# Designs tried in a protein design run: designed miniproteins, single chains. Part 77

Each design is a single chain, and the fold is of that chain. pLDDT is the mean over its residues in the fold that is shown.

## One batch from the design tools (miniprotein)

Design m2835
Fold by ESMFold2-Fast:
Structure m2835 (fold): chain A 91 residues (1-91)
Amino acid sequence: SKEEAFREAEAVLRGLKAGFDALAPAASQTPGSELIRNASRIGAAVANKALEIEDEEEQERFIDEVTAYAKSLAATKPAQEAADEVVKRIE
């Protein structure tokens, strides 16, 4: 349905934003292609998990919490390692 398609599109956009926000601490030290790839990996994992959460407030809390966690990792780790740990955490 159009409603389901829009919900999925919104989750994808929110996930991508979370992925790029998460890797912001590592962005200046990361090649663009690697940054995009790892932000997209985080974004996909966030989007997939967010779509399983029916409550909008719980979904927002999840996205905020996982973004903050990922951002803390990206402050001290290469983007690839931060992304690997975040994806594993979400699974």
Scores: mean pLDDT 86

Design m2836
Fold by ESMFold2-Fast:
Structure m2836 (fold): chain A 71 residues (1-71)
Amino acid sequence: ELEKKVKELAELVKKEAEKLVETEPKELAIKGLEYAIPVLEKALEAVPEELHGPLKEAIEYLKKKIEELKK
């Protein structure tokens, strides 16, 4: 059931990122998101390629949020 766990992780990451952006000062939110990206990229190395989709979407979502916060 690795596929289900990967999807749940990706969804959790997106929810936590949104909460961080809403509750924390802008600078801390940016740093938190920037820190999370390398961790998620490392997780992709441990996951079969066919299951990369949800995690890649989560990483892209975090990158978009960082750019939005920097505006």
Scores: mean pLDDT 80

Design m2837
Fold by ESMFold2-Fast:
Structure m2837 (fold): chain A 68 residues (1-68)
Amino acid sequence: MRTISREQALAVIDGLLRDGVISEAQAEAIKERIADKEEISEDELVELLREAGVPESVALVAAHDALL
């Protein structure tokens, strides 16, 4: 299973915020949930995005792109 660092996950979240895919509130919620994590798996990233209110299809694409 491929993972990304917390720093890389934060960069992905900032990219989604910049591109208007997620709101500032959604970005903050996700950042808070990963604060204690060293690495994020694809499944964890999809779950975090869905919990923040991102549609499942968008969450899946964003997670796959991030872990390329």
Scores: mean pLDDT 77

Design m2838
Fold by ESMFold2-Fast:
Structure m2838 (fold): chain A 71 residues (1-71)
Amino acid sequence: ENDAEAYNNKGIEYYKQGKYGEALKYFGKALEIDPNYAKAYENLGKFFEEVQKNPEGAKALYDKAEELRKK
């Protein structure tokens, strides 16, 4: 399958373990392979909202993911 999906899934696994640095690294790798991979933007948005307590940063990422899903 798409390598972007595989990297995104690894990021989710690290996120669930509280290994946020590794999670971000793998979400970043997913976006390097597929810059339009909406799920990676959603997962980055969740990190900004839940971990960094940055709702404005999260909103920008969620809006990007929604835009990509319309195509």
Scores: mean pLDDT 82

Design m2840
Fold by ESMFold2-Fast:
Structure m2840 (fold): chain A 86 residues (1-86)
Amino acid sequence: MEKLREAAELAERAIEAAERGDLERAEELLREALRLVGEATDDHLEHGLVEGVVLLQIGVGEAIGDRGGGVLEAARTLRRYAESLL
């Protein structure tokens, strides 16, 4: 539970960083949150799927020239997932 709460808090901070345009900080916070979720869950398939969606959202945003939108949506996805496990 502690790691999941910390992951949700980091994902929320990543959303705030992305909204203010600090994409490097948002991505750093997002990666740390994703690591904590992975350490907290025994459902490797579900975690792998969520990680895939998060990375896809970042990659698609970068590819279409909307890196901010991609990072923001990735952070929102991870926050919702972490909160769903609380």
Scores: mean pLDDT 80

Design m2841
Fold by ESMFold2-Fast:
Structure m2841 (fold): chain A 76 residues (1-76)
Amino acid sequence: MSKIIARIIGLILRAIGEALDGPESAPRAVEALKEAADLAKSVNDLDSLELILKVAEDNGLEEAVEYVKKKIEELK
């Protein structure tokens, strides 16, 4: 696994942990997903972007959902 892919996975796991920690941690979850999306886009990793989108949607992180959808559209 490349360092970039490892970082993306780490950020996704952090975002899930922050989202489960409660509503006060939602901004940190959103930040982690935005960073993961930026990294995934930088390496043209659509599969990771789609995974990040699903995590954002499943956790009700609307700001992250909008951000990741924009990154997916910019890649296509």
Scores: mean pLDDT 83

Design m2842
Fold by ESMFold2-Fast:
Structure m2842 (fold): chain A 58 residues (1-58)
Amino acid sequence: SEEEEKKIKELIEKLKKEGKYNLASMVEGLAKLGYSYEEIKEKVEIALKILEWRKRRG
């Protein structure tokens, strides 16, 4: 949907602004494969948890 495409685009821009270019690229790829915004968001949240774990370690 148009709203879903807008949410995905906003998520990509947010990740780029935060310097998370690998995650932004992942979101773009998942959107091209037809994943929903909710599915993409869940995958991003998992990836962010992994990044936070690595950040805490060093």
Scores: mean pLDDT 82

Design m2843
Fold by ESMFold2-Fast:
Structure m2843 (fold): chain A 75 residues (1-75)
Amino acid sequence: MPTATQLYVSSLDPSSPARKHYEEAEKIVVAALVAEGYSLLDAFTAAKEVLDEAAKRKEVPSHEELIRRARELLA
């Protein structure tokens, strides 16, 4: 089943800044958490969860804010 993130991103024009932000956000959040010592699986799971919640609210949070939210999920 598609996630709220996939549904929201798919509804946006391919050249939309919000679409690009979401497409890059997962990779950036995962890389940041792995650099802090979290496993790739934990980092990826947390990143998907925070992106899904943001997409459900149609928010475009900063990458820094998404990293903070993901870190809180792993605490």
Scores: mean pLDDT 76

Design m2844
Fold by ESMFold2-Fast:
Structure m2844 (fold): chain A 81 residues (1-81)
Amino acid sequence: MLEEFEKLIEENKGKSKEELLRAFARYVQDLYEKYPNIDRDALDAVLAEAARRISQAKTPDEQYEVLKEAAKKIEEIIKKS
């Protein structure tokens, strides 16, 4: 799980905030297919929070921290599924 997320961040490093958020949204969609019983409302809430924080982030490092935090929250959601 986290390895797939790290790859997503590395592939989108140096890209726009919009591209980074789109890549993260694709990652969340892949989780819907992989875990059909996952709490989608909780995943959507994490994605919305990450989008808000990314919009306010001034540096790539801040963007990376936001997404890493979101990935940890997603891991907790998966464990409950």
Scores: mean pLDDT 75

Design m2845
Fold by ESMFold2-Fast:
Structure m2845 (fold): chain A 63 residues (1-63)
Amino acid sequence: SLIDLLRLMGEQALAAGDLETAAAVARQLIKLGDLEGARELVERLREAGMPEEVIEELEQMIA
């Protein structure tokens, strides 16, 4: 499914250190209603060192 593909893309972006692409994937998951997938990706972005300002933006979109 598109959601499964996006989740895989997020994992690949994180593995590559491409936090901007991973954040873009999180935004797409939110738009598609996959809030659980988005929350998981946002948590991994926080662990990977994404700026807190971006994390807060994404968390507000999920809420």
Scores: mean pLDDT 87

Design m2846
Fold by ESMFold2-Fast:
Structure m2846 (fold): chain A 74 residues (1-74)
Amino acid sequence: LIDEIENIILSYIKDPEKKAQAKADFDALRAVNAERPLPDEVIRSFARSVAEKYLTPEEAKKAIEEIDKLIEEH
């Protein structure tokens, strides 16, 4: 789930530095999730924050819609 969410968000980021920063943010989330599994709502909320930080408002909305579909199917 987290890997698929990361791939969706990273697909919208063209800047290599921003992509590396977003990847580091998801690496931190994975470390927390490895200690104790996080609820899907917490993972979604984190993904939304990362999308809003690195993407345009339009890209963030599209990424969140894709993430919501992924979580629904999971």
Scores: mean pLDDT 80

Design m2847
Fold by ESMFold2-Fast:
Structure m2847 (fold): chain A 64 residues (1-64)
Amino acid sequence: SPLPEEERERRQLINVAYTLLYKLEDGKPVERLKSEEEVIEWLQKVAGLPEEEARKIVEEALKE
């Protein structure tokens, strides 16, 4: 079963995806740096996530 640590790791990945998508100044997005597909590829290659999970993380980041 999923542990509380797994949920915290997921939230951390969402935050990382957000910082890859946007340039932040004082915690606010001021510029888009990467496309959704570029961030999905980064999560697959660096974080070792399957494509479906990486896409869900990017979708959650975009809701912020």
Scores: mean pLDDT 79

Design m2848
Fold by ESMFold2-Fast:
Structure m2848 (fold): chain A 63 residues (1-63)
Amino acid sequence: SAAFQAAFNALDKDGDGVISRAELVALLGEGPRTDALFARADRDGDGVIDWAEFAAYLAEQTA
């Protein structure tokens, strides 16, 4: 949805189409909550969250 795209774009400050752990830390702060969120959303284990992973994660939270 447009809201998910806007949220992703707000987190993706580099405009590279992925959210890094550093970008998530900048938003939420460093800590176990941020680490747990990142680990859960990063399904590929590649160290970044892409748009598909982010959208899937948010869809789970809204169900």
Scores: mean pLDDT 67

Design m2849
Fold by ESMFold2-Fast:
Structure m2849 (fold): chain A 80 residues (1-80)
Amino acid sequence: LSEEIELDYTKALAVMVGSVTKIALDNAVKEGKISKEEAEKYKKKIDELVEEALNAKSVEEAEEALKKLLELAKEIDKLI
C-alpha cells in the first residue's frame, strides 16, 4: 500500500510541478521576459517529463522523472 500511495503521490506532484511551471512561462511571456517560441520549447520538455512520470511503473522511475522536471523548473526560474 505505501509503495502504491508513494507512486500515486509522485505522479500527482509531477503533474502539479509541470502545470505551475507552464503557468509561470505563460506569465513570463506576458511580461516580455521570454518569447512565446522559447516558452513553447520549454512546455514541450515539461510535457515529456510529466508523461515520463505518469508512465512510470515504479516509485524509482517516477522519482527520476520528477527530479528531472524539478531541475528543468529550476532552470526556467533562473531565466524569468
Scores: mean pLDDT 86

Design m2850
Fold by ESMFold2-Fast:
Structure m2850 (fold): chain A 77 residues (1-77)
Amino acid sequence: APLDPALVEAMRKAQEAIDAGNPLEAAKILLEEGKRTGNPQILRAAVVAARYLYEQTGDPEFKKLAEEAEKLLKEVE
């Protein structure tokens, strides 16, 4: 199945941020790339990642990122 090159690049950058010990930056990268491209696959990745990280950390910043990504995803037709 063909993956959008923008999704692959966004996932690569997010993984680099995780490897650097910055999961908040990883979630922000996915959200910003989703906003920039309008790509629903990137926006879905942002929702999933931010929700998972919120469950793991309790940091309200991840909840805010997940809600923003979910709103944007619903606007993409």
Scores: mean pLDDT 82

Design m2851
Fold by ESMFold2-Fast:
Order: structure tokens, then C-alpha cells, then sequence
Structure m2851 (fold): chain A 66 residues (1-66)
């Protein structure tokens, strides 16, 4: 899942680069905003999941979360 999130973020960043090449229309601006927000949210989620994954390798995490 973490690897899937990284690939998704990479795809969204590539899409943003392609959108920058298009004319500045209302539709393009809306899509840039949606893609940018999704990439940002997935970036935060990826950060959290990376911490959770690392901590799952340690019994200490379960004691901290109880």
C-alpha cells in the first residue's frame, strides 16, 4: 500500500506537469487544483503510513497506542 501511494503521487505529479503545458482555462485550473490537493493529501497519508509501518516492526508501538 505504501508503494502504491508513492506511485500514485508520482503519477499525479506527472499529470500536473502535463497540465502546466495546457492553456490556462477554467477546466484546466480546476483539474490542477484537484490533482494538487489529492497529491498533498496522499503525501500526508504516505508519511503517516511510513511511521505506522516502521513502528509495526517494533512491539513498542502497541504499548504506546494503548
Amino acid sequence: EIEELRKRIEELNRKLAELEKLPDTEEVRKEKLEVGVEAGLLGIELGVLNIIKKNKEKKELEELLK
Scores: mean pLDDT 73

Design m2852
Fold by ESMFold2-Fast:
Structure m2852 (fold): chain A 95 residues (1-95)
Amino acid sequence: LSAEEKAAEARAALERAIANLKEAKELAETDPHRAILLAVAAMLEIALAEQYLEYADPALIKELIEAAKELAEVPELKEQGEFAAKRGEEMLKEV
């Protein structure tokens, strides 16, 4: 992959991860199963962004950390939210 393609993949993955974490929080009370699946999908997107970390936007990583911390306030998704926030914090150190 070219540097431009890696940057595009990292951006798309981070944007999808953020969207999935936000939707998981919104659905946690009304559709807990879907919320869990969205949190898992976000973890996979974070893993993809981590592969192209050198090309990741620090502003999007910060937004990811915020979304993950908000998700961690949901008792049923606390572990997923904390894990996503920790991964985001590690990514931010390396960018």
Scores: mean pLDDT 87

Design m2853
Fold by ESMFold2-Fast:
Structure m2853 (fold): chain A 78 residues (1-78)
Amino acid sequence: SEEQLAADARRAKEGAEVALKDLRWMIENADQLDPVLLVNRAVAAMIIATAAYFLDPEAKPLLEEAVRLSRELGERLK
């Protein structure tokens, strides 16, 4: 149903926003955190942001942020 799809899209966007906020904080504090945990959280944020974008194209900025933060983490872990 349209109501169910809209509800799923809203939950996915909310989940992506929370995951990206947490990932940003974790990257800013990367020196205090396990690199494996950082990578796992970046992968999880990418999956959630991709799901949000798939359900609603207006969530494209969340996917772009997930890509940007993943690149920042990659540079941080070199």
Scores: mean pLDDT 87

Design m2854
Fold by ESMFold2-Fast:
Structure m2854 (fold): chain A 66 residues (1-66)
Amino acid sequence: MEQENALKKAYEHIEKAREAIERGDVPAALKHINEAREYAKHLSPEERERILKEVDELYQKAAEKL
């Protein structure tokens, strides 16, 4: 139950980070990337690894905008 809520929130922030990157809002993208990382701490090791891989990819895309 709680882990399902954390997974949902992690994906919500991943989506918000992706939207922020598309509009060139790097500060907003980094905020949502950090939020997704925080929610990932409450997940199983397998789910956490998947979220962190997506977050790392989004971070690299945001860094290209700097």
Scores: mean pLDDT 81

Design m2855
Fold by ESMFold2-Fast:
Structure m2855 (fold): chain A 58 residues (1-58)
Amino acid sequence: SFLEYYKKGYVYLNNGNYNLAKEYFEKALKETPDNPTEEQNYYDFMSRWYIVLINEKL
């Protein structure tokens, strides 16, 4: 599910596994529905932001 992919991405991020973190955040973004809830929209935004940080910091 969307939230499971986001949580897995966050766990990998905290463990320093940036490639896996990015992959799971990208999987979360693919699961975001066209009419997201406020919570889903927040996690979509956070997933995009973490991907940007991983790309810029590495």
Scores: mean pLDDT 81

Design m2856
Fold by ESMFold2-Fast:
Structure m2856 (fold): chain A 70 residues (1-70)
Amino acid sequence: MDKIIDYVASKGGLKREEVREKLERELEEARKLGLEELVKRALEILEKGIEEGVEVARALFAELQAELAA
């Protein structure tokens, strides 16, 4: 999560604390819905997108979506 928080804060001109608080709320709601594993995988894909580019993240996300639809 640190790389995602840093990236969004840097690009969006937001404080890390603001980004962290918003993301923490989203994760808490995902846990209540039993979607923690799915959200965790989505975050991993986003981190790879930050490191290797958004097109790589899109490809990985499409694969995850296909697995969920199967």
Scores: mean pLDDT 70

Design m2857
Fold by ESMFold2-Fast:
Structure m2857 (fold): chain A 94 residues (1-94)
Amino acid sequence: EIEKLLKEAKEYIEKAKELALEALKSEDIEEMEKLLKEAEELIEKAREALEKAKELLKKNPNPELEEELLELEIELGIAELVVAVAKLVLKKMK
């Protein structure tokens, strides 16, 4: 069900952003590494869910779900940028 895939992707993206922001607030290298690893795993799960939703939408086009997919693709991109920034901060701390 496309709606379930989009809901799962949204939850993964939101959690990944929270973890990456938490990592940026941390001064502990080990904690930052753990949080960023978890965020990257969630980003991968979100990407997989969105890819499955996109393939299903190609077979059964739905404008409302296509708009939701596009919004989530943008949010995923933002989450990836936050993780990238946090990884750069972590690299400077080592």
Scores: mean pLDDT 86

Design m2858
Fold by ESMFold2-Fast:
Structure m2858 (fold): chain A 110 residues (1-110)
Amino acid sequence: LDEEMKLLLTRMYSLFGYLSTEEIIEYLDKLLNSLPKEVQEKVKPLVEEFKERLEAAAKAGDKAAEEQAIGDFIGGLFQVFQTLSAEEQEHFIKVLKEINEEIEEKIKKK
């Protein structure tokens, strides 16, 4: 599961580069709402911090700060993932796979 999670997170990092700040925030909300309640409580602080850092970086035009915020968020998600039960990990992988597929379909429509 760790290797599959790493691949999905690496893909998400790449896909975020094709999205606006507003679009990233939409997918973050969808990701959070798709997780079980107990996992949501662990992930919510990471999502809220990431949203604040993305909006601040976008307003400042600071691409390095935006890239750092994305990297820190992805790393934080992996750390949370490693604290989860096997069943929660399998569900998290399923949610990430679905979110990545939706982003890829959105990019294809451009």
Scores: mean pLDDT 84

Design m2859
Fold by ESMFold2-Fast:
Structure m2859 (fold): chain A 55 residues (1-55)
Amino acid sequence: SEETELQRAFLDALDAGDLDAAIATLERLAALSTDPQRRAELRALIDSLRAVKAS
């Protein structure tokens, strides 16, 4: 499924140290989520990764 492919892409991006790709993958996962709680959790993770990148 697209969600499974995006989860794999996220892990690959982290292994490569590519924070931009990791963030982009999480944004796509959040857009596909119909669960508000899951979306909020993904948004919090995106914000955390953006903070790491800004450091």
Scores: mean pLDDT 85

Design m2860
Fold by ESMFold2-Fast:
Structure m2860 (fold): chain A 62 residues (1-62)
Amino acid sequence: SELEKKQAEMTATLAKGAALQKELEATDLSDEEREKKLKELEELAAKASKLGDEISELQKKE
Protein backbone atom coordinates (compact mmCIF):
# COMPACT_ATOMS: atom_id res chain seq x y z
CA SER A 1 0.00 0.00 0.00
CA GLU A 2 1.03 3.64 -0.38
CA LEU A 3 1.02 4.10 3.40
CA GLU A 4 3.39 1.15 3.89
CA LYS A 5 5.74 2.56 1.22
CA LYS A 6 5.81 5.97 2.91
CA GLN A 7 6.37 4.40 6.34
CA ALA A 8 9.29 2.36 4.92
CA GLU A 9 10.74 5.54 3.38
CA MET A 10 10.42 7.32 6.75
CA THR A 11 12.21 4.47 8.56
CA ALA A 12 15.01 4.48 5.96
CA THR A 13 15.29 8.29 6.10
CA LEU A 14 15.57 8.33 9.91
CA ALA A 15 18.14 5.50 9.87
CA LYS A 16 20.25 7.33 7.27
CA GLY A 17 20.06 10.53 9.33
CA ALA A 18 21.25 8.70 12.46
CA ALA A 19 24.17 7.12 10.57
CA LEU A 20 25.11 10.52 9.10
CA GLN A 21 25.10 12.15 12.57
CA LYS A 22 27.44 9.38 13.79
CA GLU A 23 29.78 10.08 10.82
CA LEU A 24 29.77 13.80 11.72
CA GLU A 25 31.20 12.88 15.15
CA ALA A 26 34.41 11.71 13.41
CA THR A 27 37.38 14.04 13.92
CA ASP A 28 39.12 13.14 10.63
CA LEU A 29 36.51 14.55 8.20
CA SER A 30 37.61 17.31 5.82
CA ASP A 31 35.70 20.61 5.89
CA GLU A 32 34.25 19.76 2.46
CA GLU A 33 33.08 16.30 3.59
CA ARG A 34 31.55 17.77 6.77
CA GLU A 35 29.67 20.44 4.79
CA LYS A 36 28.31 17.84 2.34
CA LYS A 37 27.14 15.60 5.19
CA LEU A 38 25.47 18.53 6.98
CA LYS A 39 23.62 19.47 3.78
CA GLU A 40 22.53 15.85 3.32
CA LEU A 41 21.28 15.83 6.93
CA GLU A 42 19.23 19.00 6.21
CA GLU A 43 17.77 17.34 3.10
CA LEU A 44 16.88 14.22 5.12
CA ALA A 45 15.18 16.37 7.78
CA ALA A 46 13.09 18.12 5.09
CA LYS A 47 12.22 14.75 3.51
CA ALA A 48 11.19 13.31 6.90
CA SER A 49 8.91 16.33 7.51
CA LYS A 50 7.24 15.91 4.10
CA LEU A 51 6.88 12.13 4.58
CA GLY A 52 5.29 12.72 8.01
CA ASP A 53 2.69 15.01 6.42
CA GLU A 54 2.00 12.48 3.63
CA ILE A 55 1.69 9.59 6.12
CA SER A 56 -0.73 11.65 8.23
CA GLU A 57 -2.91 12.34 5.16
CA LEU A 58 -2.88 8.66 4.12
CA GLN A 59 -3.85 7.60 7.67
CA LYS A 60 -6.87 9.95 7.54
CA LYS A 61 -8.07 7.98 4.48
CA GLU A 62 -8.53 4.94 6.81
Scores: mean pLDDT 80

Design m2861
Fold by ESMFold2-Fast:
Structure m2861 (fold): chain A 132 residues (1-132)
Amino acid sequence: TAEIMIDMAYALAVQGKGEEAIKLAERAIEIDPSLKAEALNALGQAYMVQGKYEEAIEYYEESLKLDPQNAFAWNNRGQAYMKQGKYDEAIADYQKALSLSPQNRRAYRNLGETYEKQGDLEKAEYYYKLAA
């Protein structure tokens, strides 16, 4: 099913198999267009593991236009901004993810890492403790 293809695309992306992940996510959109937002988020993840952060952001933006309540997509776009050194944009996206999902420990961890990269060690420690 298209849902299984999206789950497999995420699993392949986590394994560093970005090209295979892209192919499955694109196929999921063809089979079930109602899952387009989820499949676009999976495409973003596939481009992330290939180090193609600009393309990843584009896919996350398309996903968020279709489903702006997806905390996972907000968090993922924030990670792409962080990889580009766009720390303020990353922080804004992580805060949006937390406003939608206050128990998102990954978003707290990402805020900690981003503040650490900005040299704000006090805020970094604060958010790392919230992620624990």
Scores: mean pLDDT 88

Design m2862
Fold by ESMFold2-Fast:
Structure m2862 (fold): chain A 81 residues (1-81)
Amino acid sequence: ISLEQAELLKKTAEELEKEGDLGLAASLYYQAGDIYASLGKLEEALPLYEKALELYKKVLPPDHPRVKELEEKVKKLKAQL
């Protein structure tokens, strides 16, 4: 796991978002956020999780486990920063 991998995932997610593939874009933003978080870069991970949550809310129902998981993860991260 590397910072370079996270940057590539973020760039690919941005391209997919522009193409309208919001679900896949959300997944890649989430993966990039996890890499930043694993490196202790929580301030950088937060906006990636928030972007993934935004996109998932557009394509998934509000009671979906992924949406709830990300909402809790974002809230917990904000409390730590």
Scores: mean pLDDT 82

Design m2863
Fold by ESMFold2-Fast:
Structure m2863 (fold): chain A 113 residues (1-113)
Amino acid sequence: MRAGSEEANAAYRALPPEARAALQSLLARYGPEVYEKAKKAALEAGLSEEEAEAVAHDAVTLFADKAILLLYRELQTRPLEEAVRRVEERLPELAEEAVKEAVERAKKGEPLA
């Protein structure tokens, strides 16, 4: 998985290999659902098929960025297993935030995937 923001990219590179592996597993499991939800939300908002696809890609990138930054923060004060569990517990909330943010960005201008 690739992060979209410079902050998330820096955080991802700073993660231990075990933390990156755990994160990749979580993102692989939840990423497709975020993509489909974002695409559906964009189409329901009246965006074109091409715009909806761009929104879906943006939402997945935003979701990955949020998950990376949260895991990095949790690892500053917690052992790996506890940090990963706390990130997993927050993934549904982060997914909803990412979808909403991507759709709102598209309504103001076209997001770059």
Scores: mean pLDDT 84

Design m2865
Fold by ESMFold2-Fast:
Structure m2865 (fold): chain A 73 residues (1-73)
Amino acid sequence: SPVERALEALKPLFEDLEKVRKELGTDNPAEAFLYLLFKDEGLTVEQIKNLTPEEFSALVRRRLARIEAERAA
C-alpha cells in the first residue's frame, strides 16, 4: 500500500519530532515541529527559543519564500 509505505518512510521524522518535543519540555507537537523546521537554518534549540517575535517572523517569511521558489521552478 502506498499509504503504508509513506507512513514507514515518515517514521524517522516522527521519532525526531518526539526527541525535539522532549528537549523543549513541551506537550505541544506544533512547537516541536517549528523547532525541527528551524534547525535546517543551522540554529540550535536554545537560539530558536530566544528568538524575538520579529526574528521569528523573518525566519517564517524566509521559509515560505523557499517553498514558493521550489514551486516556481
Scores: mean pLDDT 70

Design m2866
Fold by ESMFold2-Fast:
Structure m2866 (fold): chain A 60 residues (1-60)
Amino acid sequence: AAPATLRRVREDGREALEVSNAAAGETGFRTRLDPARRTLTVTLYDAAGNELGTGSLPLP
């Protein structure tokens, strides 16, 4: 498994936290938390880097 990459991003003037563990040659995931929209988004990737699926979960 690839090491996770953590970064703080700005989107629509808000801060969001992005963590990814997707790397070429390995299955992986990327999560993005947007506290302003109260949403957690998860995207899954295969070993070739193709998106397998994405889902969003609203947070209270």
Scores: mean pLDDT 62

Design m2867
Fold by ESMFold2-Fast:
Parts: C-alpha cells; structure tokens; sequence
Structure m2867 (fold): chain A 96 residues (1-96)
C-alpha cells in the first residue's frame, strides 16, 4: 500500500492525497482508528513533499489524535483524524 501510493504520487500527488484522505475518513468513521492514522500519516507525507502548507496543520491534528488515543479518548481521536483528513482532501481538491 505505502509503496504503491508513493509511486502514484510521483505522477499525481494531489489526486493521491485526496484518495488517501477519503480512505482515512472512511476508516475513522468505521472505527478503524489505526488504519485511519496510517492512511493520514502517508497523506501528510505526500502533502508535505508537494508543498501544501495545510500539511502542517494536519500533522498537528494527527499529534492531537495520537495523544487522545494514549489517554483512551477514542472519540476525540476520531474527530481530529477526520478533521485532518478533510483539511488535506480540500487542499488537494483546490490544488487540482
């Protein structure tokens, strides 16, 4: 998955960020916070390499979500993961 996404990002980083963000939102809504976190981390990496400044705020939301998970607050973690993914999706759509 990670290698495949990185190869796709070479040709179209914005479409890849959008796809990863959509999958992260879906995973978070389904309660799969581990998968949502993994997908979001990859989307942030690609967004950072593509020069999207929204990647910084998304990274901060990811750290907040990881902190909430460590404290057992899955609802706060889910909300922050969704917010970060929606931010990246919108930024990628505006860059397309």
Amino acid sequence: MEEEALEKAKENPYETIKELAEKAIEAAKAGDLEKARELLKLAIKIATEAGLKEAIKAGMLLIAAETSLALGDEEAARNDLIAAAELLKKAAEEAL
Scores: mean pLDDT 83

Design m2868
Fold by ESMFold2-Fast:
Structure m2868 (fold): chain A 85 residues (1-85)
Amino acid sequence: ALAELSEEQKEKLREAGEAVEAGKAEEAERLARELLEEAKREGDAAGQVAGLLALAEAYKAQGKEEKAKELFEEAQKLAKEKGLL
């Protein structure tokens, strides 16, 4: 659940989502990637799942549906392995 994210992570997710809605898919990708990389460095499973899902939405917005699908599947697998589903 998103409840395990820090305030800073929630803000980045909101900005990434707003970027997708505004048609700024490349900016959404950068924000999602930053969140994912930070979460990986910190060993934050909830942040990694959130980052993967945000990155998948950014790729989908760019028409990169195959990459988006792979990221959704990675996020689901990680969430199940870490008990976040």
Scores: mean pLDDT 81

Design m2869
Fold by ESMFold2-Fast:
Structure m2869 (fold): chain A 65 residues (1-65)
Amino acid sequence: GLSEEEFEDEVILALALIQIAIAKNSPDTPEQQKADIQRIVDEAEARLTNPELRAELRKAGEDAL
């Protein structure tokens, strides 16, 4: 199975992807959606230790912006 650290990174990524999806589908303005997505990406990227998951997060954020 995953190590505790690898599991934590996977949880951080999964929650960030859920938050990005919520922000992208929110009734807020496009500017507010972009600001929310950028904040989610920045906060999650700072917490992720795995460079591959960090790259996946960045790509998901860019695809949503």
Scores: mean pLDDT 82

Design m2870
Fold by ESMFold2-Fast:
Structure m2870 (fold): chain A 74 residues (1-74)
Amino acid sequence: MKVRFNTDVSKLSAAEQRTLVGTLRWEGLLAIEEGDYESVEAIIELMEELAKKSTDPEIKAELEEVIRELREKL
């Protein structure tokens, strides 16, 4: 499932962007523990869209790392 996230990530501070990534990672891990793989896939799609919109290479790299972690735990 494709989820479109319409936040202007480029206007968020690095700290705010990292908080958002951390929240999505936590929600993804929780969904894995609950066996809610549909939610995990939705979170991964959301993070992929966020990575496309991010202008910060550190945040983009962190998003790609978390996506990899979630896919490995599926």
Scores: mean pLDDT 73

